# Ledger of designs, part 82: designed miniproteins, single chains, continued (4)

Each design is a single chain, and the fold is of that chain. pLDDT is the mean over its residues in the fold that is shown.

## One batch from the design tools (miniprotein)

Design m14826
Fold by ESMFold2-Fast:
Parts: C-alpha cells; sequence; structure tokens
Structure m14826 (fold): chain A 83 residues (1-83)
C-alpha cells in the first residue's frame, strides 16, 4: 500500500504522467479493503498536484459500489494523467 503511494508521489513530482497513470490503474488490482483505504489518499495527492479532474474521478471510484465501476473511473483518471 505505502509503496504504491510513494511511487505515485515520485511520478507526480517528476511530471511523469504515464507512470502516475500506471499506479492509479494498479489500485484496481488490489484487495477491496486496500482500495477503500487508498482511493481518498490518491485523490488528495492528485488534487495537491493540480490534477483536479483526475482527483474527482478517483473520488468517484472511492464511492463506487462495484469493482467494475471503480476500475472504469480509475481508467478515466489514469487516461487524464497520461495525456
Amino acid sequence: MDALLAALRAALAAGDGAAAGAQVRKVSELPEEQQRALLPRIARLLEEAGHHEAAAYVLAAAFSPTVEERRRWLDRAAALLES
């Protein structure tokens, strides 16, 4: 869990959108309990880095009831970071 957040912070600090997007997508592969703990923290990191729309999509994933809906929002957030 902390390793993913550290990797995301490093990618955002470097301006590496592809690496940041990859970390966001990787969250959907984690156990649900870890996803619920990470998603609000990821949204905060993205907001602090100025990625307001991507942060909103990650927050939408945090409130999504299904794995499929969470993955869809995370894929959208990652795509914004990668572009």
Scores: mean pLDDT 83

Design m14827
Fold by ESMFold2-Fast:
Structure m14827 (fold): chain A 89 residues (1-89)
Amino acid sequence: SAEDELKNALLAVAEDAIKAIVAGDYEGAAELLKQPIKNAVEAGVPVETVLAISQEVGEEVAAELGVADPAQTVRVFVAIVETVYYQES
């Protein structure tokens, strides 16, 4: 499904995107997320579904990386995904 393709694509870039967020490189994180999110927009995946999958992926990867503030990092990750979604819409 388009949702499964989005989840797999986000999992492939999430480590680098979260590392960019932790470093304060929000533009770099947005660039990494651009193609997965553009593909989801073109496939007609609703923003609510994209944000729910991004929350799940962000929580999993932030926990795996042992980031200092996982809740804040995930909130920033999801906010960047939402911004990219509307830029690609």
Scores: mean pLDDT 90

Design m14828
Fold by ESMFold2-Fast:
Structure m14828 (fold): chain A 51 residues (1-51)
Amino acid sequence: SKEEIGKVIAESVKERTGVEVKDPFKDDFFGLGMHPSQYLEVKKDVEKFLK
């Protein structure tokens, strides 16, 4: 579900960057200090969850 995907995004961002996500679908992760390479890893985590 969308809520489960949101939790995966929030946990992956926190694990990889230490940044706390308030709203996984609205937050500007780059504005929160996330590097583009970390964004790609978060995307991979979400893709693994969706499989």
Scores: mean pLDDT 73

Design m14829
Fold by ESMFold2-Fast:
Structure m14829 (fold): chain A 75 residues (1-75)
Amino acid sequence: STLAEAEALLAEAEGLSDEELRERLLAQAKAAGYEIEDLDGALAELREGLARLRELLAAGEDVEGVLRALRAFKA
């Protein structure tokens, strides 16, 4: 479910430093066949999306829109 996917994303991200998230973003971009030109901007967007996702989960609100945006970082 989208809820389970959202919970898994937050659990995975909670223990990671900014450096570890940068490494994961670069690895995902390489695997998908593209380069990230603004890595710090991409990290900031990811962190904002994760924070919003956490807020929505805590409030019991619909996470689908935020989750779809975050899926772009896993493509």
Scores: mean pLDDT 73

Design m14830
Fold by ESMFold2-Fast:
Structure m14830 (fold): chain A 85 residues (1-85)
Amino acid sequence: SHADAALQLIQQNKAQAQQLKAQTSNPQLLAQLDRLLQRLDEVEQEIQNLVNQNASTRELLLAEAAASTLQMSLDVLRKLQQQSQ
């Protein structure tokens, strides 16, 4: 389902963000990763609420799009960390 795909993406992004936190001592990057992790938690909770309310396919697709946007943000942070090595 779209909800399962979005939740899987969020879990993968959380794991990657935690790994990136372990690989950096840059305080600005750590602050951005903490903010991203908070946003991932918020979207995960929203998706779970939508599933519990039997939300429409359109609402679930919008939540999946939000998860994808956060993945793009994580990709930017990962590239910034790699360029700083």
Scores: mean pLDDT 83

Design m14831
Fold by ESMFold2-Fast:
Structure m14831 (fold): chain A 80 residues (1-80)
Amino acid sequence: MTVKIVLDDGSVSTLENVTPEEVVERLSLVLPDDYKVTVKLPSGEEVEVTVAELPEVLKKVPEGGTATIYVKREDVLANL
């Protein structure tokens, strides 16, 4: 699947051909596991989940699908 990480400053990081577990590993480098993110699924549904809960949500994305994750830049411990 493809995942777009969108920061509130307009910065976008695109992860291509990733698994749900790889997305969590990437985000856990810069955000705590209990940090809440908003995920927009390919269906257009938006859900608020913690970083630790992301694999269960992202499993619903088909291999060719794109999910978008919204994060506040001020809450990021390092650059994404």
Scores: mean pLDDT 77

Design m14832
Fold by ESMFold2-Fast:
Parts: structure tokens; C-alpha cells; sequence
Structure m14832 (fold): chain A 92 residues (1-92)
């Protein structure tokens, strides 16, 4: 989604290596985590947030609900940067 791309663009502007993907299921999201070598996941939008939280739980990596707005996503990115996250997958 455009929201996931905009949030990932913001993360990259702050020096986080962020990849945005659009997936509709947990298995494709897990594959995207493995391919990106992401150490954390951020979900944006209703489906993206739900999938991100489930994948984070199943893989044992940090997962954050970035909400449904650009401002909510940016706030989540600011928090992840403070936590030292360097590689991020944004699910939209």
C-alpha cells in the first residue's frame, strides 16, 4: 500500500534499512522477513498490522502496530530508531 511505502521511505530517511511489502498472509510475510534479514517488523493498515503482530510472535522478533495513518507509522519508526533497529520490514 502507499502507506507502507511512505512509512518505509520515512524510516530510510532516518538511516533505517527498511523494505515495504504488501502481503495478505502470514507465510508470505515470514518469507519477506527472511529475504530482507529484518530484525523487526512494522505493520501499517488493518491487515498489515494484524499480520506483522502474528509473524513477530511466531518468529520471536519485535513487531509493532503502526496504525492506519502516516503520522502513526512515523511515530512507530521514531520509537524503533530509539530502540536501535537498523533493518526493518514494513507490512502494508
Amino acid sequence: SDLAKQVADYARSLGIDATAVVVDNVDDAKKAVQESQATAILGVGRTGSKIALQVGKELGIPAVDGGTTLDGGKKAIDQLKKQGVRRLLVLG
Scores: mean pLDDT 88

Design m14833
Fold by ESMFold2-Fast:
Structure m14833 (fold): chain A 64 residues (1-64)
Amino acid sequence: SMSLAEVLLAAVRAHPRGVMSIEELRAVLAAEGFSQEEIDAWVAWLESTQPDRLASAEDIETLL
């Protein structure tokens, strides 16, 4: 099984733009079966560090 951070990294790296919005990442986590509590906690962390609500692979790696 992949951790939440591994799922986020895989999603962003596979995305054609190389960046994804927090809303897109939230949808990926929900599709992978992560709980609402885990998703909300991780999204809050991302929002605190990415005020433009976009995350690259490097951004997610920094948050790990």
Scores: mean pLDDT 76

Design m14834
Fold by ESMFold2-Fast:
Structure m14834 (fold): chain A 91 residues (1-91)
Amino acid sequence: IKDYNKLSEEEKKKLDEESLEVYKETFKKMDKDGDGVVSKEELREELKEEGIELSDEEVQRRVDALDKDGDGVVSLEEWVAAVKEGLESLR
């Protein structure tokens, strides 16, 4: 499966990479301290500025899913690791 049918997958990967870069940019905008850590409040506010209005419960759910340490904050490394885990599961 290395033919034209895989072009759709490569195009999707290209879009995913662009989305990843956008997500990283959004994360950096939320991380005003440059510490690579984002709180639920910072995440929600940034998403609202991007035109994405999530409920408090949806924002909390996202933080909880990424926050394996239970500190109530998400590090950039945890976020990147979660994305890589998702990509690796499809190998």
Scores: mean pLDDT 63

Design m14835
Fold by ESMFold2-Fast:
Structure m14835 (fold): chain A 110 residues (1-110)
Amino acid sequence: MDELIEKFQKKFNLPRSLIELLLNLSENEELAEFLLEWMEENPDITLTLEAIETLIDLHKKYNLSLEELREILEKAVELARERGKKYVSKEDIEEAAKEVLKEKGIEYIP
């Protein structure tokens, strides 16, 4: 764990506590790296803890690729911004996931 945290601290200009949180929640180095990279690329919008947890659950439940997770995040950001928010909530992720999964013929079950 400590070696992965140190590796990501060298790569990302983000707090150690956030890196540690994402590694613990994702249980997957690639998923944690993807989320950290996305957050660094999108500093003007915040992901809530519940949004992060929901996205990780969707990755596990539907075996989503990182590209499909990016599609969900981009759609969730669009929905959040349309609603005048500077943060992405669990509901924004769920609504975006329902739309993205429907396009692939998959039914979203909460």
Scores: mean pLDDT 79

Design m14836
Fold by ESMFold2-Fast:
Structure m14836 (fold): chain A 73 residues (1-73)
Amino acid sequence: MKSVFEKLADKLIEDLKKAGYSDETIEEFRKAVEEMLKAGIDNKEKLEEILSKVSPEVRDALRFLYRLIHPEE
């Protein structure tokens, strides 16, 4: 069973590809999503760590994804 987070991440990857982002940026985002899945999607500390190490484009996409699953945050 795929989580809502995984489904939203897949859709966002598709949207980024359509928007003309590079394969390198898309791959970086995919890796960041995998790290979040391994650490737990509610792991704010891991999110902050990843955000500090990725490109601005990936940072913004990952922040957007996190807000979709934590709208009250």
Scores: mean pLDDT 78

Design m14837
Fold by ESMFold2-Fast:
Structure m14837 (fold): chain A 100 residues (1-100)
Amino acid sequence: SLEDLQAALDEMEAVGREMGERIAEIEASGLSEEEKNRKIAEVYREAFERIRAILDRHGIPAPFSEEEVLRLIEERRFDAFERAMMAALLTVQDAVDAAA
């Protein structure tokens, strides 16, 4: 329903905001680059798991390959991961706009 799509979008946006805040704190920390990258990868993994749960809960098919997204995190291709997650959010937003 439109309500399910809107709820999913709102929840995904909240995950993205929280992820961005946590990453900014890590990047501003006095940790080594390697320690920062490790913690950032943990934040991205947690965010990905939460997004998957949101999509599943609302009956929305994942607009991405889980294997590919997890590979991006493992390879520390964080910019590519963020683009993939933004593309997923835009897909849900387009579905909301089309249903409204």
Scores: mean pLDDT 82

Design m14838
Fold by ESMFold2-Fast:
Structure m14838 (fold): chain A 79 residues (1-79)
Amino acid sequence: LSPEEQARIAALRARFGAHAQEAVELAIANRDYEALERIIALAGEAMKRMREAIAAGDVAGFEAIVDETLAEIDAIVAA
């Protein structure tokens, strides 16, 4: 990966972690344990796929996984 690609992955990873953590905290505050369980499971699967994308050098795939997963987390929290 180029230095620019590495910086982009680091920024996307930081955004993912911060957003997922905020969603977990909101679910706990709302006592929505079903949403909490779904968010944790979704984040875990996404992290595995993100690792696979990095191993393949697929920066676009990494970004797509982040964007899709955060959108799904937002939908769970908004419900």
Scores: mean pLDDT 85

Design m14839
Fold by ESMFold2-Fast:
Structure m14839 (fold): chain A 82 residues (1-82)
Amino acid sequence: SSVIDQARRFSQQMDDALRRGDIDRAIDIGRRMGQWLSTQTSLQRNQGMQIVGDSIYRSGKQYGVSPSDIVRILQAMRDALR
């Protein structure tokens, strides 16, 4: 499957976790996304980052996730990228 397909799969998992208010699960998904992105080419990494980043902000806003929790999720992803 394409990088876009995998990024959409992660975005769907993230949306589900955030809809349930499961921040610990969302952080775990963010870490796994970062680990996956670290194995991609620079172009593919940028495409994946755009798709998943947009999804986190959109779902976070839609489900009333706090800004601090959004930062924690994004930081887990960035830490996994190193």
Scores: mean pLDDT 84

Design m14840
Fold by ESMFold2-Fast:
Structure m14840 (fold): chain A 62 residues (1-62)
Amino acid sequence: MGEKLIAALEKLLADVPNLSREEAELLLAIAQKEFEELKDKLSEEQQRHVEELLRQIREAIA
């Protein structure tokens, strides 16, 4: 589960330059919701990695 979320976020970060702002923001919102639902099932290291990827995606969209 955590590995799948991380892979999806890495793909989203790479894809941001090819997405509209609205598409990127929608996908980020979906990923954020998934992270919140899975947070307690992720290792501390996986949680940190997801938080870093989410931060990078937010900066890339801005």
Scores: mean pLDDT 82

Design m14841
Fold by ESMFold2-Fast:
Structure m14841 (fold): chain A 75 residues (1-75)
Amino acid sequence: SPEIEELVENAKESLGLAKEAIKAGEFDEAESYLEQARDAVNKLRELGDNDTAEKLEREIDVLLGVMDIKKAVYR
């Protein structure tokens, strides 16, 4: 459906922006983008696309882990 396609695209765009923000040390910006990606994942689950939601959630979790490691270096 168009709604599912839009949510997947929005999640992927937010994940890409989060990766760039993490690389730049812009952790507040990265957290905002990861929350946007998580919102899209939650909406995908509500629409029944659990497989895509699970894959995107794993990508979010990886980026959260990378961000936590980088935050430890900057703190």
Scores: mean pLDDT 87

Design m14842
Fold by ESMFold2-Fast:
Structure m14842 (fold): chain A 81 residues (1-81)
Amino acid sequence: SLDTSDAVINEALALIYRAIGKKDFEKGDYESAAESYVKAAQLAPDSPLAPEMYRNASIAYEKAGKTEKAEELRKKADELA
């Protein structure tokens, strides 16, 4: 089993990547925002944060013109919600 302290660190990192994604999205750096949101979801996959981050990443990829990636992540968010 993984160390419990690693899970806590990963949850903290997920919150940091969520904040980075939000700032990049606000700047119009949509592809960078989407990548940060995906990292946040991957760091805390069992958290309620994960489906929210995949949904936000989907919206960001759609704004970046990456419609196939957006659709994939929207489906993943729906499966986890």
Scores: mean pLDDT 84

Design m14843
Fold by ESMFold2-Fast:
Structure m14843 (fold): chain A 86 residues (1-86)
Amino acid sequence: TPAVAPATVAGLAQAAVRARELGEEKVMLSVTVDGRTGQVTVPADASNAELAEAIVAAAEKAGGSVDLATARAAVEAARAAAGALP
């Protein structure tokens, strides 16, 4: 199973944080791995745990893999950097 790059995971977390900042109700997380796309819709105000699980689920749908700890760390870092703390 192909591993999704940490930079891609960070980008997904940042996209979700941006959606929340813009007042969007939901964000669609999209991951493409080897030409296969996985998509998961999650509330823009989702918890760090929910967003991390959504990133993992999107990667799995694309045929890729992401460690939950990596996804959670990316979400926490993105929210801290944007000032969008829970």
Scores: mean pLDDT 79

Design m14844
Fold by ESMFold2-Fast:
Structure m14844 (fold): chain A 85 residues (1-85)
Amino acid sequence: LDLDVTATASAVLDDGSTLTVRFSETEALVEATIVLPDAEAADAFIEQLKASVGATSATSEVAEVWAEKLSDTVVGARVLWRRLP
């Protein structure tokens, strides 16, 4: 039982995009299916997301990114943030 350690939130957006976030004390995992207006926007989104690996804030870093086109306008993505010490 990890109720005090792990939480999950999910959302479905008006454009059909879905977002699921799983939280722990040290990590957050975001899994998303994002609907974009065209194939060029989808390619640009994937490149920007992959370029975010190693980006840091005051409290966390982007540890891992997976992103792939599921169709011309739909991107599946997973991003792992880790808490910094």
Scores: mean pLDDT 72

Design m14845
Fold by ESMFold2-Fast:
Structure m14845 (fold): chain A 85 residues (1-85)
Amino acid sequence: SEREKLLAVLDWMAEKHGLTEAAAAARAALEAGKSALEAQIEGVKKLLEALGVPQEILDTLEKAYETGDQALVEETEKLLREFLA
């Protein structure tokens, strides 16, 4: 279920936003046997890197995904929204 949802999001990203390289990185991770979550991290990392997001925020995002800490996820989302605004 999560894998199917992730693949749909990756296709949407590639088609709507021209984020083909981010989608390709995530898909390659899935093909290499990584989890859906790990694939999402690879795709998101590549996208945010291209947008110039600071490494400190990227590190927090990765830690939030690894731990499943909802508070860290929400904080990271807020920081990203503020940075991209």
Scores: mean pLDDT 70

Design m14846
Fold by ESMFold2-Fast:
Structure m14846 (fold): chain A 69 residues (1-69)
Amino acid sequence: SAARVVALRERIAGLLLQLSPEQLARVAEHLSTLLGRRVAPTLPAILAALGELSQAQLEELLAFLEGLL
């Protein structure tokens, strides 16, 4: 649902703010694989990429992030 997608993006954004540069690089690599394109290892680039993800991809990304923390 649209409401679930918004809630997932907000939670993911909050977790991304807690990450080190090394962890952001791992997230960017993971997103590059999911999207089939390079995502720069920067917070603005990763946040912009969230807009391209489906609900299932956002749920998968949340699980990946919780594994990093």
Scores: mean pLDDT 86

Design m14847
Fold by ESMFold2-Fast:
Structure m14847 (fold): chain A 85 residues (1-85)
Amino acid sequence: MKEIAKKAVELLREAADRFEAEGHKQVATVLRSLADEVQKALENEDYEKAVEILERASQILRDAGYDDEAEKFEKLAEEIRKKLE
């Protein structure tokens, strides 16, 4: 679980950097905020909260029309959820 959540933080920050470089500053700012929230959940070992934040990130990306990027975070949320069983 910890390794998957850590990877999610890294991928959210990488996505934010790419979106900022492409001129999508608002989306980039939101993704950085969500990365910080996942990092805090990881530090507290609150993996249920990490899943919630990743599902929220995916929904925001889908609503913005970034389906491929949204799918990446959906998969990470599913991997963490499976390990919570």
Scores: mean pLDDT 84

Design m14848
Fold by ESMFold2-Fast:
Structure m14848 (fold): chain A 75 residues (1-75)
Amino acid sequence: MTISFEEILEEMRKMGLTNEDKVRTVFQSFDTNGDGVLGQEALDAIRNALKAAGEDVGEETTARDVARFIKRQLS
């Protein structure tokens, strides 16, 4: 499963964040292959980080979960 940068931006916009450059910087730190999507390895790392922070996450990482993670990094 993959989540694209555009899917994450849409969730971030719903959360009131419009600074795409800051979102891109955090995204690029997890987009190790540079293809503009987060693969399963990156999604699992984000899910584990959210769980370690006490956040409620389901069985799979969603674009909303990634957006929540990025918002936490930028707050």
Scores: mean pLDDT 77

Design m14849
Fold by ESMFold2-Fast:
Formats: C-alpha cells, structure tokens, sequence
Structure m14849 (fold): chain A 70 residues (1-70)
C-alpha cells in the first residue's frame, strides 16, 4: 500500500538515506496511482532526512500517506 511504501521511506530517512526515502515514495506513486502525493511526500522526507531530522521525516511520511489515501 502507499502507506507501507511511505513507512519504508521513513525508515530510510532514519538511516540518513534521502535517496532511499525518495525511491520508496516513487514506488508508492507507481503502484497506487497517487503520483503527485508520493512525489511531494518523498521530497519532504528527503529534506528532513538530509537535515538529520528523523521525527520530521516521520511526520512528513504520515502526512503524505494520508494524502495518498493509504
């Protein structure tokens, strides 16, 4: 589900892997058909991950999953 993909992105963010976070978000878009929401969510998660803010990445992932309708 889109939420599962976004949770994978959050996990990547906690590891300090913004590329992995973006990849998981893109996968959610492809599988769920919610391209715009997934792209926005992945970008926000990557930004928080790059800053070393795992809590911000978590919040962004949850917000994106809700918007994607997961």
Amino acid sequence: TPEEAYQRAVEAGKRGDPTGAMGAGSTAAILGGNYEAAVRGGRKMAEHSTRGDPQGALEAAVEAAKEAGA
Scores: mean pLDDT 62

Design m14850
Fold by ESMFold2-Fast:
Structure m14850 (fold): chain A 92 residues (1-92)
Amino acid sequence: KLEELLKEYIKLLAKKLSEIDGLPFEDVLKALEKLFPELLEKIKKSDETALRLLELALSLSDVPPEEQKKLLEEAKKLEPLERLEKAIELLK
């Protein structure tokens, strides 16, 4: 389900960003949750939105640059929900 996956993505992204910036998790989560309605509409209207969310997750991961390029090329062949699932897995 798109809404459930996007909420999970936002929570994991907030955790990752709070660890990087040293900000309280709840404050980062609240800021990102404000973007939820807009992101949900964008992902429904454009396959590109899920790809950009995956790109962000890859940039915050320990995946080497060469593997990131391969994953992004493969993700272009995936449905938006599958791209979001991969982004979630990378943020875990």
Scores: mean pLDDT 80

Design m14851
Fold by ESMFold2-Fast:
Structure m14851 (fold): chain A 65 residues (1-65)
Amino acid sequence: MSERVKQAKESIEQWLEENKDLPKDELVELANFIKEKLREVFTDPAEQEELIRYLNELLEKKLAE
C-alpha cells in the first residue's frame, strides 16, 4: 500500500470510531460525504477503489450492530 492510502485508512477508522454513536442514516450520509472527498483527493482509480471499498466495509460492520 502507498503511505497516503495507509494514512487515509487510519483516518477513516478513527473517524468512524469517533462517530460510532450517530444514527445509521446520519452515518451513511457522512460516509457518502467522505467518499466524495476521497474521489477529489485521490486521482488514481486503484487508490480510490481501495479506500471506498475499505470505508464501505467498515460502514457495513457498524450498520450490522
Scores: mean pLDDT 78

Design m14852
Fold by ESMFold2-Fast:
Structure m14852 (fold): chain A 99 residues (1-99)
Amino acid sequence: SEELKEKERLVEERVKELEEKVLPPLEKAVKEVKEELGENISPEELEEKIKEILEKNKEYEALKLFEGVAEGIRLVQAGKSEMEALEAVLKGLEEAEKE
C-alpha cells in the first residue's frame, strides 16, 4: 500500500506542476466535443475526438497527459492492477513534461 500511495502522490504532484499548461486546453477540447456532438457519445468516440482537437490545436502536452489517463482507464477496465494504471498515467505526465 505504501508503493501505491507514493505513486498517487507523484501523479498528484506532477498534475499540479502541469495544471496551468495542460488543464485549460484539455477543458476546451472536452467542451468543444460536447458542444459539437452532444452528451450521447460513446467513451471511445469521445476519446478519439478529444485527441483530434488537441492534435489540431498543437496542444501536445495536454494530448500526452490525456493519452496516459485514457490508457490507465483501459488498464483498470481490463482488470490490471491499480499500480499498472498509475504507471501509465505517470508515463503520460513524463512525456508531457518533455516539451
Scores: mean pLDDT 70

Design m14853
Fold by ESMFold2-Fast:
Structure m14853 (fold): chain A 83 residues (1-83)
Amino acid sequence: DVTTTIIMELNRVFRQSPNGIMSRDQTIQAVRRAAQRSGQLSQRDIDFIVQQLRRVFDQNGGRMSRQQAVDAVRQAIDQIRRR
């Protein structure tokens, strides 16, 4: 499942971060890699997920916790699935 694949990759990368907080670029790259690896999402869908992550980073002063990243991805995929 694409949602599980992306969340597992986020959890993996966040565990390598000192405080479970990752940079914007590291988070976005992790999500892009996992989504592309799944082969289940179009480039439009991947870009939508990335845009939602960028928005959450901006709203939180350029920082994001693992849980915030996971929640943002789940919400974005849920919106895509409701089509």
Scores: mean pLDDT 78

Design m14854
Fold by ESMFold2-Fast:
Structure m14854 (fold): chain A 68 residues (1-68)
Amino acid sequence: MAEAYDAAEKAGVLDTLSPQAREDLRLARDNLRKAEEDPEHASSYWAAAGIYLARAIQVAGRETLAGL
C-alpha cells in the first residue's frame, strides 16, 4: 500500500490532487510506514492511515464532482 502511494507520486498522479487531498494522502502513507516499522502498534497506525485516506478520497471526489 505505501509502495502504491510512492508509485503514484512518481507517476505524477498525486500532482493532479488538491494540496489538501495530497497532504491527507501523505499522512496516510506516513502512518503505513510506521505500521511497517512498529508491528506491535500496526493496527493503530493502519486505523489512522485509513482515516487520512478516506479524507483524501472525499476531497478528491468533491473536486471531481465540482469539475463536472
Scores: mean pLDDT 69

Design m14855
Fold by ESMFold2-Fast:
Structure m14855 (fold): chain A 96 residues (1-96)
Amino acid sequence: SMLQDIQQRGQQLLQRSTDDLSRTQQSLDDLIRRGSSQTDVNQGRTLTQQVLTLQGNLQSHVRDSLSGNGQSGLQLAQQYTDQSSSLADAAVRLAS
């Protein structure tokens, strides 16, 4: 059903966002452990905060989808998840 599809897709997007946040936090920890410059550590902190903000927006849109604004809410949630993954990739590259 449409509701089951929305619920399943929403959970997958939330899981991906959680994984992206974990990758971003690990990259920040790597920068700190390696004794990276304060500039690089600050950039890692900024990326972590941006991913946290996107995760919050994603959670709100998944809830909106379940409340009857289904397909448009999922489309926005997908967009936020894609942005989150891009930021996580940037954090991993910064820590490399």
Scores: mean pLDDT 82

Design m14856
Fold by ESMFold2-Fast:
Structure m14856 (fold): chain A 68 residues (1-68)
Amino acid sequence: SEREKRLKLAVKAANILKENDVPDLVIHDFFARLAAGEKPEDVIERMKKEYNLPDELVEQLKKAVEEV
């Protein structure tokens, strides 16, 4: 289901962000945008620009989207 896919992505993304020492504020913003129904790929690109996320981290997040 769509809801299950988004929850699975949120959990995977949170773990990736936490392992890369991303602040809780950024992780919460990521969850809020996914919960609001924004496309995961658009959320990742926006977060990259807003918080200057490293390219390697962005690639890990994009892979998580593909896996769900």
Scores: mean pLDDT 80

Design m14857
Fold by ESMFold2-Fast:
Structure m14857 (fold): chain A 100 residues (1-100)
Amino acid sequence: ASAAEAARRAREEEMAKVAAIVLPAMVAMAAERYKKPELANEEAKEALKEWEELKKNKLTPEEIKRLRELLERIERLVRELRPEEEVLRLLREAAELIKK
C-alpha cells in the first residue's frame, strides 16, 4: 500500500535529519573528548564542514537543495555504520553535545 511506503519515507527522512546532527556531533566528540580522529571517517569530516557552512549562512533555496543532498549522503553513512545498538548509543552521546 502507498500509505505504508509514505510512512517508511517519513521515517527515513527523520533518520536523515538525525544523522545530519549525529555525524557532525560524533566528529566533534572524537576531536575533543577521545582525541581519536579515526572514530570520525573522512566522509563524516567533509559532511561536518559542509554542515557548518550551511548553518552559518541564512539558507537560500539553492542551499536548501544542497542541504537535502548532504542529508542523503549522511543517511547513507548512517546505514553503513555499526550495528543498530551501537548507533543508538552514539546517537544518545551525540545528543548531549547538540543540546548546546
Scores: mean pLDDT 50

Design m14858
Fold by ESMFold2-Fast:
Structure m14858 (fold): chain A 94 residues (1-94)
Amino acid sequence: SIEEDIKAIAEQVKKRIGEEAAEVVEKLARLVVEELTEEQIKEIVERLTEPARNEDLETVEKIIKELVEEGKLSEEMGELLLKAYKIRLELAKS
């Protein structure tokens, strides 16, 4: 289930980075499932994929801000998404 998948991801983040990072990832995943359609998720992913792959934090932050300004993400989701991306960068270095 989605609930079990979210919990499993949060447990892995907790073990590798810590409890605060796990709470960020879990909260973001729940908001994505509750507030976004599959089409909205696809658009967000398409806009972020290349900058995120290139580890271009400045461009990732700019695109997240634009998505919030366009009403495609809430302020809270934008903040959590940026925090989650920073967590991903830490995991990649481990």
Scores: mean pLDDT 79

Design m14859
Fold by ESMFold2-Fast:
Structure m14859 (fold): chain A 94 residues (1-94)
Amino acid sequence: SENEKRLEKLRLLIEFTDAYLAAKKELEAHASDRARREAVLAAFEEKVREIKEQLRELNLDPETLESYEKFLEGQVEELRALVEKLDAAVEAAG
């Protein structure tokens, strides 16, 4: 039903938000460990891929689905940018 789709979409968005906050915290905690940061980012990107697949299975209208996928992709790019900033800060610190 439409209500079941809305609840599942909300559940996926909550799961995404929890994963995003956990990844961001982990990245900031490991500012001096590049290998650990790359692993955290890769795990988060895989989680986003799984969430995008589950969103596609909900048969949402194409415009709504595209909007959510672009949002998720934007958040992945923000964490990639954070990794780049942390790498640059570590290099600058010597």
Scores: mean pLDDT 79

Design m14860
Fold by ESMFold2-Fast:
Structure m14860 (fold): chain A 64 residues (1-64)
Amino acid sequence: SEEELLELGEREAAGLARTLAEARYGPVLSVEVRRVSRTTIEAVARTAGGEVRVTLDISSLIKP
């Protein structure tokens, strides 16, 4: 359950970062995703013209 939420969060953060970077700067060269904490995921999409960073907090979804 928690792992499934983290995997979903990674996918959503990466997708959002990519979409925003493509809209602002054009073709995306790479997307990096990392779990910053137990409840926080960061995605960075890089282009030739710049990068977009998305931070997703899933703490409200993991509460017992």
Scores: mean pLDDT 81

